# Designed miniproteins, single chains, continued (2): the designs that were tried, part 65

Each design is a single chain, and the fold is of that chain. pLDDT is the mean over its residues in the fold that is shown.

## One batch from the design tools (miniprotein)

Design m6237
Fold by ESMFold2-Fast:
Structure m6237 (fold): chain A 92 residues (1-92)
Amino acid sequence: SEEIEKLLEEARERVDKAIEEARAQGVELPPEAELERGKLLVALAETLKEVTKDLPEEKQREIAEEAAKIVAEHADDLEAMEKKLLELIKKV
């Protein structure tokens, strides 16, 4: 779990840096609440991709389908979405 938490932290740092570079270039960003949601989802997606990269393509597809279901079922509850996606990532 510590390795997964480190990968997520590194992904969050990369996303934060990219957003600050976009802001510095004058790109119009969404409202802060929507921006924080987007940043979290991108960081979780990058982490999932990294932990599944060496799995067979069929298994990667199954895990991606499960992740998509979690996102769809918890679209209005970001905290529950994050927790369930992290549980899925930790089971890989």
Scores: mean pLDDT 81

Design m6238
Fold by ESMFold2-Fast:
Structure m6238 (fold): chain A 68 residues (1-68)
Amino acid sequence: SEELLKRVEELHQRALDPSASLDEKRRATYEMSHLLNEMIKQGAPSEVIKRMKRLVEETARHVHELER
């Protein structure tokens, strides 16, 4: 679970990088969402899930605003 959280944090940084393309940011958001769903299915600790949800929501909001 710690490794998956670290991967989500790395994807979050990539998705918020000004040099990353919109397509790259979109792919990062999808991967983060997939990892979050896997952690929920595996019954990860609630604190880990809350942190992952915040990172996913922040990244998804950023991508959504760029697509407007």
Scores: mean pLDDT 81

Design m6239
Fold by ESMFold2-Fast:
Structure m6239 (fold): chain A 62 residues (1-62)
Amino acid sequence: SAKERALKAGQRGAEAAAQGLMLYTGAETGTASAVVEGDKIRTVARAGDAVYEVVSPISNAL
């Protein structure tokens, strides 16, 4: 489904963002998550004290 494709794309993006934040902050670990919230997808990546968060329409995530 479109939501499944958006979720997988968001998760890949979150993982890439987490890796970037790990390099930027020097943190040894990072976290990455993507969730579908109605007609939107929320992507969050964290490493050290840094956070990257984006909420976008599913139509823009595909």
Scores: mean pLDDT 80

Design m6240
Fold by ESMFold2-Fast:
Structure m6240 (fold): chain A 70 residues (1-70)
Amino acid sequence: MVTAEEAAELAREAGVDEETARRIGEGVAKWIQSGVPGRAAGALAARELRDLGVDEAAAEKVGQRIAEML
C-alpha cells in the first residue's frame, strides 16, 4: 500500500515544494484506495503536478516513479 507520505517524498525528491508534494501524495493515496491502477495513478499525479505549475520533466519523473513503486 502506498501511503500519502511515500508519494509526497517522491515528489520532494524531484524538487517539488513540500506543500505541493503533500497534496499530490494525498491524491495518489486516495486514487489507489479507490481502485485506480498504479500506472494510471502515476499518470494522474504527473498531470496534477503540471496543473499545479510543476516543471513538465519533474512532473513526469514523479509520475513514473509512483507507477514503478505500485
Scores: mean pLDDT 77

Design m6241
Fold by ESMFold2-Fast:
Parts: C-alpha cells; structure tokens; sequence
Structure m6241 (fold): chain A 76 residues (1-76)
C-alpha cells in the first residue's frame, strides 16, 4: 500500500513536468527508497508536490528536505 501511495503521488507530480525531469525525479526517488525507506521517500514527494502547487518556494523545499534528512539521521 505504501508503494502504491508513492506511485500515485509520483504520477501526479510527473503530469506537469518534462520527460527529462520525470526521469531524474524517478532516479532520485528510487535512491531515497533504498537509502532511507519508503516513508521518507513519500514525505519528500509530498514536499515536491507542495512546491509544484506553489505552496513552497525552492528555498523552503531545500530547508524542509534538510530537516527531513536530519530527523532520519537522528533515528540511527
């Protein structure tokens, strides 16, 4: 079910992006899943969607992604 949620969100994000950006995002997503797990990848995709919807700036996306990485590191 978690993978299905990731795929649905990825498809929604991808609809407004060019094919090259979609390919880069897919590679980054698979790397995130392998390194940090699907829950972290899903949270990151939600941040990307918020950026595309104009709810976040690029700077805010970077800050929140760094905060996510710091929280994951603290769990180790």
Amino acid sequence: SLRAEIERLFERISRSLDPETVERLRRGLEALIETYGPEVALEYLRLRLERLEGKLSDAELVERAQALAARVAALE
Scores: mean pLDDT 78

Design m6242
Fold by ESMFold2-Fast:
Structure m6242 (fold): chain A 55 residues (1-55)
Amino acid sequence: SAKEEIHRLTRRAVKEAGLPYTDEQVEAMTPEQQAALLELLGREDDAARVRELAE
């Protein structure tokens, strides 16, 4: 599902960046919050994909 893909993209980015977010904390974020975090981490393509999936 779109929601599962959004969570996978964000969780992967968080783990790779070594940020102290749990999977549950990421899943509690809105799609816009997840996209903003991806942009902050330099993952602009993933952020655009999250926004596409959230529509």
Scores: mean pLDDT 83

Design m6243
Fold by ESMFold2-Fast:
Structure m6243 (fold): chain A 85 residues (1-85)
Amino acid sequence: MKLLEKFVALVGKIVAEGRGSKEDIINAIKEMKEILLDPNVSEEQKEAFLKEIEARLKSLPKHEYTDEDREEIGKEVKKVIDELK
């Protein structure tokens, strides 16, 4: 099972339920970090992961998440990707 697909599904579910605060999404990203540190995950998969998550985060409802919230979440995604290099 693709790690990217699993993580995108998790973030998508949190957003769709309308119960995901900025902190909930950030915590979900941090929880997935340990899986992404798997040495079997390629650089191409890590880059695909970043792009897909950024796309999902940009689709977050504006009435529930501010531009600042989306930026903070994006920074956490970038930190995870940087740690995987």
Scores: mean pLDDT 63

Design m6244
Fold by ESMFold2-Fast:
Structure m6244 (fold): chain A 79 residues (1-79)
Amino acid sequence: MSPDEAAELADGIRHVGRTLYDQGHLGPEAYELVRQAAEALRQGDHDRALQLLRQAASLASPRGQQVLDTLADRIRQAQ
């Protein structure tokens, strides 16, 4: 994954996280973890981003968990 690809994916993760938060699928703690995951991805720390998304998913609604799992799969495929 290039730095530009990582930045684009990080922006996508932030946008999706905000949407899930606004819809009540993420609480404040889970939303902060998603924001931290996007920042870790921008810095090239893919393992940290995946760990943070996994933690956020564990605190999310079932719908939120499915969406966050899909984002984690995108990070794995881009490595």
Scores: mean pLDDT 85

Design m6245
Fold by ESMFold2-Fast:
Structure m6245 (fold): chain A 85 residues (1-85)
Amino acid sequence: SQIVDLVNQYFQAIANGDSAAANQIIGQIADILGIDQSIVSTWINSMIDIQNGTVTQPQFDMSTFSDSQKQAIQTLSTAYYQAIA
């Protein structure tokens, strides 16, 4: 999956301290999913924080999101878990 590959590239960019590459990859994921970069960035970083044990659940409210935005986040979630498996 293209999104799985991009999530793996994001992890590599973060590990290397390459903020420019990380931001570019978030932009590519956002373009594919049709949602704002801020949504993608907030969701992925929230999941990384959960994996690192710094928080116990995502720190954002999705109640105002459209059905299409919720579906996009579900697609991102599926790709994220495939990337870390």
Scores: mean pLDDT 79

Design m6246
Fold by ESMFold2-Fast:
Structure m6246 (fold): chain A 100 residues (1-100)
Amino acid sequence: SISDLLKQIIGLVSGMERLIQDTLAGRLSQEETVARIEALHARFEELLAQAKALDPSRAAFLDQLGALAAETLRAVKAGDYARALALLEEMRALIQEELS
């Protein structure tokens, strides 16, 4: 269902947030963090494509999530972890509102 896909997407958001927290705690290098976030971002894009195919009426919402995810990856590549965490929280809030 679309709800199950959105729950999987929020799981990826939580995974990205955890990776950034590990980086800030000195447990991951910038290079390792970028590589792992890129892998999660690729999976995020796959789930967005599946969600759009399942419910085209949500395309605008899903495009907004895609744009925020792309900005999150750019922030991580720039080492701007504070911005990346803020963007991830915005994505979490949007998905939770959509699930309500």
Scores: mean pLDDT 90

Design m6247
Fold by ESMFold2-Fast:
Structure m6247 (fold): chain A 79 residues (1-79)
Amino acid sequence: KVEEARKAADELIEQLKKLGYEPDVEAGRQLARALREAGVDVVEAMKQAIEKFKKDPEKYAETLARAAAAGRIWVEEEE
């Protein structure tokens, strides 16, 4: 679970950097805490964001930047 989240977040960060985007750490931190408090699976949220990105990369790049940062922060807090 934690390893899957880390791998997904790292892969998303690498893809975003290739597109010229960087993870939004502050927005990601807020999202990670909101998802944790709501009981939402952050890994599932990241997978949903990836699927949307594949369909429309330009529209969803910012959403992925936030999701990637949130996933990374969530993994670090669990470890």
Scores: mean pLDDT 63

Design m6248
Fold by ESMFold2-Fast:
Structure m6248 (fold): chain A 71 residues (1-71)
Amino acid sequence: MPSVDEIVERILNGELTFEQAKELIRKHVEAGASEDDISRILEAIRNNPRFSEEQVRELAFLAAKEWSKSV
């Protein structure tokens, strides 16, 4: 499992495809990511210049939805 730092950096650098970002977020939340971890991922998604606004919204929604299942 990649670290939150690795996920954040890959998102900010535009290294992840949309599908890869979705899968990593889902798997990381399923592995017990903390609220801080999810907050950092969402911040990276908001600051990513590569994804469309629709993709950013979908990734943020996915992260929030998956996190809500873990609490």
Scores: mean pLDDT 73

Design m6249
Fold by ESMFold2-Fast:
Structure m6249 (fold): chain A 67 residues (1-67)
Amino acid sequence: AELIKMELVEKISDEAAEAAKEAALKAGALEVKISKGKDGKMKITVVVPAEKAQEVSEAIHEALEAS
């Protein structure tokens, strides 16, 4: 299966980042990594099967919008 790596950098809380991670995994992501950046920004790195990329991207976006 083809794998896609997606990266999202947002100025969000630790709780929002964890919610995004949970949403991504539930939507079909294989791996989610959260890294703390400077200026309160967090980097979320997601590895997902190509066929799930849209669902995972939408799930992450929705989780972050709710925060």
Scores: mean pLDDT 78

Design m6250
Fold by ESMFold2-Fast:
Structure m6250 (fold): chain A 60 residues (1-60)
Amino acid sequence: SKDELGKRLAEALKESGLTPEQLAERFGTPVEETRKILEDGIAGKAPVPAIEAVLRALGY
């Protein structure tokens, strides 16, 4: 579910210790766009494929 993926994303971000700037580099998007994707993903507002893409960029 989106809620479960959002929780997984929040946990992965906390454990990774990566900054939004480092995530933007891995994801290939601007820092502000990356922050928006992370906020929407954690809140369950992002599409599942977008959340999965971020998790992949985190190495999960």
Scores: mean pLDDT 75

Design m6251
Fold by ESMFold2-Fast:
Structure m6251 (fold): chain A 59 residues (1-59)
Amino acid sequence: PLKRPPIEVISLEFRGLARLVEGDIEGARRDYQEAIALMEASGADDAELAPARNNLAKL
């Protein structure tokens, strides 16, 4: 079944992206890791985690 990520996950992903633009790679990595952890705690599957994992992998 399709699930929507919590607003907190979206906020963390946005903050991570903003930090990447700013050049804060370590901060961005932490934000994406936290977003993935929250999604996993919410029962997200691999397909739902893929965008955040892909962004983290680019760091």
Scores: mean pLDDT 74

Design m6252
Fold by ESMFold2-Fast:
Structure m6252 (fold): chain A 81 residues (1-81)
Amino acid sequence: MLLSEEEFRRNATLLFTEVADSTIARAKARGLSDAEAIALALAVLRRIGDWIVSQTPAERRETVRRILEEIIAELEARMRA
């Protein structure tokens, strides 16, 4: 059964959010600053995002890119705060 568009969006958002939060928590546990931890999470998301987009069926690639861009923008805002 194909996932609904809404269900797919929720799952993609959760995946990227978990990757970001896990990366930040681990980096901070290793002594990185908040800005350094967020910068690392941004690098990981960009790399993982590109890979996930490449593995995504063509009809869903734009949806994945948009979700990734939204999460990246939120992290960039946090890094500037």
Scores: mean pLDDT 81

Design m6253
Fold by ESMFold2-Fast:
Structure m6253 (fold): chain A 100 residues (1-100)
Amino acid sequence: SIADIVITILSYYIEELRKKAEEEPEFKEVYEELIKLYEDTKKRLEGASAEEVLEILEEHIKKIEELGKKYPEIKDMLEAIAKMEREFLEWLRERAKARA
């Protein structure tokens, strides 16, 4: 399902964030908050319909944007992540529309 594809992608990002937390210990707290957010989003995606996946990802992206306000020292990185995920979300929306 589309949810399973997204869960797989988020699992990859969680592993990358774990590596970043070790490489940049000064930002460990924010990386741990991001990991928790990704894990919570993965749980919400289990059994989700395509429409629910789009809603869950929109909420997920907004939470990343809020982290950028809480952690201004890495705001550029969080904005880059949010932008990448918004582009992915728009790609998913186009594919959902193409299904008629």
Scores: mean pLDDT 84

Design m6254
Fold by ESMFold2-Fast:
Structure m6254 (fold): chain A 65 residues (1-65)
Amino acid sequence: SAEGKKLFEEYLSGVMDPKSVLIGMSPDHRNGLLSIIRDGAGTIPPLKDKLSDEEIEKIVDYLTS
């Protein structure tokens, strides 16, 4: 979605490449992305305290569209 793209660009564009995220996609890739964005992993900051679950889902929908 357009809102998911804006949220991605605002919070994650410096630490995630949307093109790289789609390489090697698995059946559970969506659930993995939700967990990584919510709780953080490695260089990816946790967003659970900055974004609602709905906003995090919009980012994942953008990345998997």
Scores: mean pLDDT 71

Design m6255
Fold by ESMFold2-Fast:
Structure m6255 (fold): chain A 70 residues (1-70)
Amino acid sequence: MGEEALREALEAVRRAASSLPGAAANALMQDVAPLIQELEEATRAGDDERAREAARRLLEVIESHVAQAR
């Protein structure tokens, strides 16, 4: 379960980063890095609830950066 959430989150980050100019993409990567690490740790630990919450927060950060770049 956590592996699918991690893969979808990484794909969302990749799509957002490719649609943003370099400086905005770098800012996004800086903000999502700790959330990606938390999601990876939760997935490794088998903590599906923590993985789900990390993925949810990560998607919120992506949406915020995409909205700001508009």
Scores: mean pLDDT 78

Design m6256
Fold by ESMFold2-Fast:
Structure m6256 (fold): chain A 93 residues (1-93)
Amino acid sequence: MMELEPIRLERLADGDLVVTATVRLSEAQPEVKVVFVALSDALLPPIVRTATNTAPQELTFTVRLPDADSLKAVHVAASTPLGTEERRADVER
């Protein structure tokens, strides 16, 4: 089974946002795909991270998004061939 932990957000001094997703695997998976989607007023492409031939372990994926003040939320979907877990983190207060 795969568990996606709560998404961590960090604002950087240059205005960028660091987004960290942690996936816990209770069993080996042939592929773990993590898709980051920024919800914003600007058109931002999805960011995809993949890990292959994983053992039972924790995997951490980090992406850097520009202009944190333009972002409303970050949606993260983590998928294996057997299923998908999704989480959302709001950026605005």
Scores: mean pLDDT 80

Design m6257
Fold by ESMFold2-Fast:
Structure m6257 (fold): chain A 78 residues (1-78)
Amino acid sequence: MDEIIKKILEKVPNPSGLLLASLKVFAQDPSAIRGVAYELHKEYGFSHKEIAELLGISPATVRRALREYEETGRTYYP
């Protein structure tokens, strides 16, 4: 987890409060990874492939998380 957060902050050296909040939740609960993926895509325009590489998940998982959040307005997936 710490390695993932470090990689994200290396790509986003001036993160928004919303991204920082998402990363803080993710540090406490790995299931919050979907919310981090959503913020990286929506605020910073990272590709599904880049997010997948940063978070250590599949591009298909990234696409599913982003589509679900876009359609339901949720910021994380329980």
Scores: mean pLDDT 73

Design m6258
Fold by ESMFold2-Fast:
Structure m6258 (fold): chain A 90 residues (1-90)
Amino acid sequence: SEALEAAKAMLEKAEKLVEELKPKVEAGDEEARRKAIQALLVAAAAYALLGDLEKAKEYLEKARELGASEEEVKEAEEAIKEAYELYQKL
């Protein structure tokens, strides 16, 4: 499936970006922190699309711990739900 291949590529890019941003986030770079939150939420949705809900929840929690807003978390929870429902139909 092209969608599953795209999800895997997106996940790899998001995870790599989180790792590359980690030193800046630890140094207190707010822009790097916001980018890392976005990447973690993208990874969570990608894991859900790949059928891995446990990893999706783990990455959503990491984003929350890093300072994702309640609105960002709610939007991500809905995206995770939609992605997992799409996985179930494949």
Scores: mean pLDDT 86

Design m6259
Fold by ESMFold2-Fast:
Structure m6259 (fold): chain A 99 residues (1-99)
Amino acid sequence: ALEEEVKKKQAELNARVEEVKKKVEELIEEGKEEEALELMRKESEKLLKEELEIRAEIARAEGKPEEEIERQVKEAEEKIEELVKEEVELVEKEIKEKK
């Protein structure tokens, strides 16, 4: 039922992810490594949380129980924090290797 709206929101989210990547790369090239890592951390968390909201809306439209949706969202939020930490650490390592 919400397929067109979901596709549009997902496309907008993907476009924002690419914009963040470009800004992070630009800051790294300028030698603003700390600013790049902070931007990546903040924006990645925000974008992944928005993706979870879209998935929750789809699940509700499909008639999934609210308790199940809440549980899945909570589990995914815990994974987001770990994924963002790992991604930031990998980028930091790449910056050090390029020096």
Scores: mean pLDDT 78

Design m6260
Fold by ESMFold2-Fast:
Structure m6260 (fold): chain A 61 residues (1-61)
Amino acid sequence: TPQDVINKVHNDLSVKLAATKKDLTARAKAEGWSPDQFRAALNAEAFKLSKDAWKQIDELL
């Protein structure tokens, strides 16, 4: 059903967001990023992942 597709994409997005946050936190610590730089990087990656998730929903429905 369309809802099953949406649920799968949402779960996949949640897992990817958690992994991305962990990766960016490690990079920020290693490279000495400011809080503003970290927020900018996290927002950019979150936007990209969200865009990809919406594209997947559009393609599968």
Scores: mean pLDDT 82

Design m6261
Fold by ESMFold2-Fast:
Structure m6261 (fold): chain A 65 residues (1-65)
Amino acid sequence: SHTLILTAVALGIEASATGAPVRIETKGDEVIATVEGASPAQVKELEAFGKKLSETTGVKVELRL
């Protein structure tokens, strides 16, 4: 899905911009971001962004700590 790929790319760009060490992968029709030692502030930023992104694209976004 074009929407799935765009959602994953957008989340990856945000993670890179915040400096968060994140592994991003797709599983089925959802995007999973595994946080690898990010600060609490970085986690909050990614949670907020992921929620907004999911609302915008309709793609499920899951953060794993």
Scores: mean pLDDT 82

Design m6262
Fold by ESMFold2-Fast:
Structure m6262 (fold): chain A 64 residues (1-64)
Amino acid sequence: LSNKEIQEELEKKGIKLSLSQVSEAKRIYEENKDKSGPEKVKLLSEKLGLSEEQALLLLQILSK
């Protein structure tokens, strides 16, 4: 998925991220691929100011 496609899929779920924030999320995901699911959710939540539920939805999109 492109950054724009990820942004649009998140918007449909009520999560507003800029293209820059989506790019940062992809970077966090790539740098932390070897970490557990809960650890990745925590990192995305902290770095992007998302709830754990929102970070989990983002992680599910990024892992496709």
Scores: mean pLDDT 82

Design m6263
Fold by ESMFold2-Fast:
Parts: C-alpha cells; structure tokens; sequence
Structure m6263 (fold): chain A 72 residues (1-72)
C-alpha cells in the first residue's frame, strides 16, 4: 500500500509541475492519498486516485487511472 501511495504522490507532484493538474487539486489529492495509506484503506486510496485522475489531464490522468485500478 505505501509503495503505491508513494508512486501516486510522485505522479501527482509531476502532474502539477507539468501543468496537467492544478497545485490546489494536487495538494488535496496528496493529502487524501497519504491519509488512506496511513489508515490501510485500499478503497479510500483507489477513490482518491480516481478523483485526482478526473481533475488531471494528459499522461498524469492516465497514470493516476492505472494506479487507481492497481489499488482496487
């Protein structure tokens, strides 16, 4: 779970840097991802990733969708 959360945080940070996700949405997504990982909540992690993907564009959206599928 933590490896997946770490990859998700990296993907979100990269998306913000590339302009494919807003800074505000990225910070919110990272917070939700880390909270889910700390709680051991796989479903919460998947939901956080799907929400982030819906607000993202380009490669960032595709990567977040793949991570959400892996979390589910």
Amino acid sequence: LWELAREAVRTIAEGVRRGQLSRRDGLEAMTRVLEAAEAGDRQGLADALREAASRATGETRERLERLADEAA
Scores: mean pLDDT 84

Design m6264
Fold by ESMFold2-Fast:
Structure m6264 (fold): chain A 74 residues (1-74)
Amino acid sequence: SARARRRAIRSELFGRILEALAEGYRAGWSDEELRARVREVVAETVRRHGLSPEEAAEFYDLAERIFAQLLAER
């Protein structure tokens, strides 16, 4: 179903963002570099699943919210 597909993609994206942040923290990346990498992860997920521009915008927004929340939990 469409809901199951969206849930799976969202789960994949969340895991990949956390992985990218962990790698960046270990490498001593700046917040700007971390944000750029998070955006790259979203772009790859959009490409992999053939998401529309509207769906892509939703996932970019989600990624920025996740990034902001994790920075607040520092």
Scores: mean pLDDT 80

Design m6265
Fold by ESMFold2-Fast:
Structure m6265 (fold): chain A 81 residues (1-81)
Amino acid sequence: MKEKIVVSWKDSENVPHHIAVEYEDGLLVKVVKGFTSTEEAKKYAKENNIPFYSSTEGSTEKEKQEEFVERLKKQIEEAKK
């Protein structure tokens, strides 16, 4: 089963990442869309009724999402090379 999430974070080099991804069983399937800002990413998530996570903003599901988002961050950074 494929699910979607929009994630915004800054990596260890302070490079911002704002992306919509598809995942299955906590593994990255594909990057759906990239964004230039947290605000743009958040708007996309809201319009498409997709969960949004930001390291700068908490979410109601934060604790469960943190482990999952950390896995996605690593997969995305690896895919970016």
Scores: mean pLDDT 69

Design m6266
Fold by ESMFold2-Fast:
Structure m6266 (fold): chain A 71 residues (1-71)
Amino acid sequence: GGASAFKELAEAGGLPLSRLEGALALAVSGMLSYRQAAEILGVPVEFVRRAVALVRAGRQEELPTLAPLAR
């Protein structure tokens, strides 16, 4: 679920798809802190906080709206 939304966010945000999916999955599961995931992706911590909140709420289709925060 949400694979298309992750791809759209990766393309719009200039992020590698596999790294984005992996870092966010580990952040959602609590295996990475938001800071660690942000460092891996090269994005602000607020990007990770918002992305994790959308995924946990089942709103992952809205992930592409976060692309401006990846800069």
Scores: mean pLDDT 84

Design m6267
Fold by ESMFold2-Fast:
Structure m6267 (fold): chain A 62 residues (1-62)
Amino acid sequence: MLSVEEAAELVERVAGVSVGTAKRRLREKMAEGYDVRTATIELLQEHGVSLEAAVQAVLEAE
């Protein structure tokens, strides 16, 4: 399972969002009830990554 740190690094690598910004956004989504995996997929999609590509990136990082 991805840690928040690993998820933020994945978002930076795939979507070019800074690790600091990605960590803040992931924590915001998790505070709303999302798990780290779902938060990461949603954040990637917000930055133009398709659902299929976002799911694949998360699975490859786990």
Scores: mean pLDDT 83

Design m6268
Fold by ESMFold2-Fast:
Structure m6268 (fold): chain A 106 residues (1-106)
Amino acid sequence: GSELSLVATRAENVEEERKIFDIFLDLLAQAGLPQSVIDQIRQLGEQSLEHVVEAGRAVLQGDVEKAREHLEKARELGKQIVDLLQSAGFSREQIIELSRKAAELY
């Protein structure tokens, strides 16, 4: 098993990750995050998931360099989401807890 095999698996399960992400956004709304910030996080998350799909496609085509570029873009978008949440007053521990809760509710 390589890290690229995990990327291909994530790309195959992207609709599950999308549903978990939607639950995560609902939990953020319940925690009092403004709709304008939720909309920004949704856009960043959708772009990140698109890059995971493209990375999986590149892996299947044998294009390791393109797969790495898409994964790096996905990681940068994920960092932007965390930075927005921390700027809104959420701690790293709260973000992790809400993410776990979203996965459990899926």
Scores: mean pLDDT 84

Design m6269
Fold by ESMFold2-Fast:
Structure m6269 (fold): chain A 80 residues (1-80)
Amino acid sequence: MEKAKELLEEVKKLADENTTVKKKMLVVYFVAEKDGRLIPLAFGALEELATKEELIEAGEKILEQENLKLLYRESETISS
């Protein structure tokens, strides 16, 4: 939960710098491992508020800070 909160704070910061009209949501999924457990994480933002590269970078920073070993990454755009 805290990792998602940190990513949302970074996405909110990007939104404050580049506020636009919302249309679609971009989602990045990570599956990571810590202490022998699989940890799925999902980070989303409105497509007009953040780029896929920005979400991936923010997520990778969170994985590094939390000592999570990245196993899998996937991204998609979802129409709300």
Scores: mean pLDDT 69

Design m6270
Fold by ESMFold2-Fast:
Structure m6270 (fold): chain A 114 residues (1-114)
Amino acid sequence: MFDPDAPLPPEAQALLDQGLSLMKQLNDLLSQLDKEIELAEKGDKEALKKAEELLKQIQDKTEQLEQLALQLDAAGRGNLVAEAQAGLLLMYSSVTKLAIRNYEKRIEEIKEKL
C-alpha cells in the first residue's frame, strides 16, 4: 500500500511541477488550435496557417511531456506517488497524441477543399 501523504523527493517534485506547467500550456494551445481549425474549416486561410503552427508547438510540447514523465518515473523510483503521477503524465501525453492525429486529419481535409 502506498502512502498518499508521503512527500515527493525534491527532484521528483521539480519534475512534477514542470509536467503540470507543460500540461497547462498544452491545454491552452489545444483550445487555440480548436478555434483556428473551426475558422479554417469555414475557409479562413490565415487560420489554417495558425492551426499548422499551433499543431507543431503541441507536437513538440507533447514529446517534452513524455520525456519529462519518464524522468519523473526514474527520479521517483520506489515512491508510488511519484510513479502514479508519472503514469498520469504519460496517459495525458497519449491522449494528446490521439488528439494530434485527429487534428492532422482535419487539416489535410481542409487543404483538399482549398
Scores: mean pLDDT 85

Design m6271
Fold by ESMFold2-Fast:
Formats: structure tokens, sequence, C-alpha cells
Structure m6271 (fold): chain A 109 residues (1-109)
């Protein structure tokens, strides 16, 4: 159904735009390990969506995503300090988790 596919594309675009708005807010707060991890999870979901839209093979997408995830986790462990959670970082984490959950539902459909 072309109409359903058009709606899904509009919704995905809306969620990615919300992600960009959250990134603007993050620029104004002290980054901690959890925030950086959730940002990278959002980026990996976007990568997977764009690669699927480009007609890339699912196994190749998954393999590249796993390599990227391993590299990101290592970089976070080495370079991002574990800080105390403040109210601003908690709000951003909740917004990122909600976006990730919505994007995962759309990508899995």
Amino acid sequence: DLEEQSRENEEISRLYRQGLEIMEKIDKIKLNEEVVLKLNELGLLRYRYLALEAGEEQEEIDRRAERARAAILKEIEENVPKGEKNEESQEVLEQLEELIAELEKLIAA
C-alpha cells in the first residue's frame, strides 16, 4: 500500500528531525556516558534504515552495525567520563529512549 508506505516515511522523517532537535539540546549540557551511548544507538538505527532503503543486504548491514557499535563502545569507555545524572541529562535520556523505541518499531515493520 503506497499510502501506508508514504505515512511510514513521513513518520520516520519526523522522528529523525526530533533526534536532531535533541542533539541541539545536548550541545548545551555536560555529556555523560549514557547520553553519548543513546546518541550513537540513534545514529546506528538511522544508518540501518538508510542502508535498507538503499537496498543493501540485511546481513551486511548487521555486520557493519555490529563493528560500528563495538568501536563506539570502546571509544565511550576510553574517552567519556562517567558523571552524575542531572535532571537535564535524565530528560534527554528519556527523550532519546522514546525516539529509539519508535524508530525500532518502524524499522521492524
Scores: mean pLDDT 67

Design m6272
Fold by ESMFold2-Fast:
Structure m6272 (fold): chain A 87 residues (1-87)
Amino acid sequence: MKPFGAGGEAEVDGGRARGAMQGVNGKLTAFTASVTYEDGTKYAGTASREQAEAAGLPTEIPKSDEEAKEMARLGARAVREGKLTPA
């Protein structure tokens, strides 16, 4: 099996978002997301592939820096909306 991993960071309104993917053979196995706001508020969560798909998150490796940033923003939104398992 060939493992893969990808991560991204992006600025969001009043904070910073991070997202990361792990998988094997082109299939996502885990998605992690966090966001930290300037007021000290933090959200963090993890998702299986099925949870990521249900939350509208990308399940493929970002092909550009802009896709990686968008992955981080979408992950931060999903964790804030309670769509991921809290970390």
Scores: mean pLDDT 78

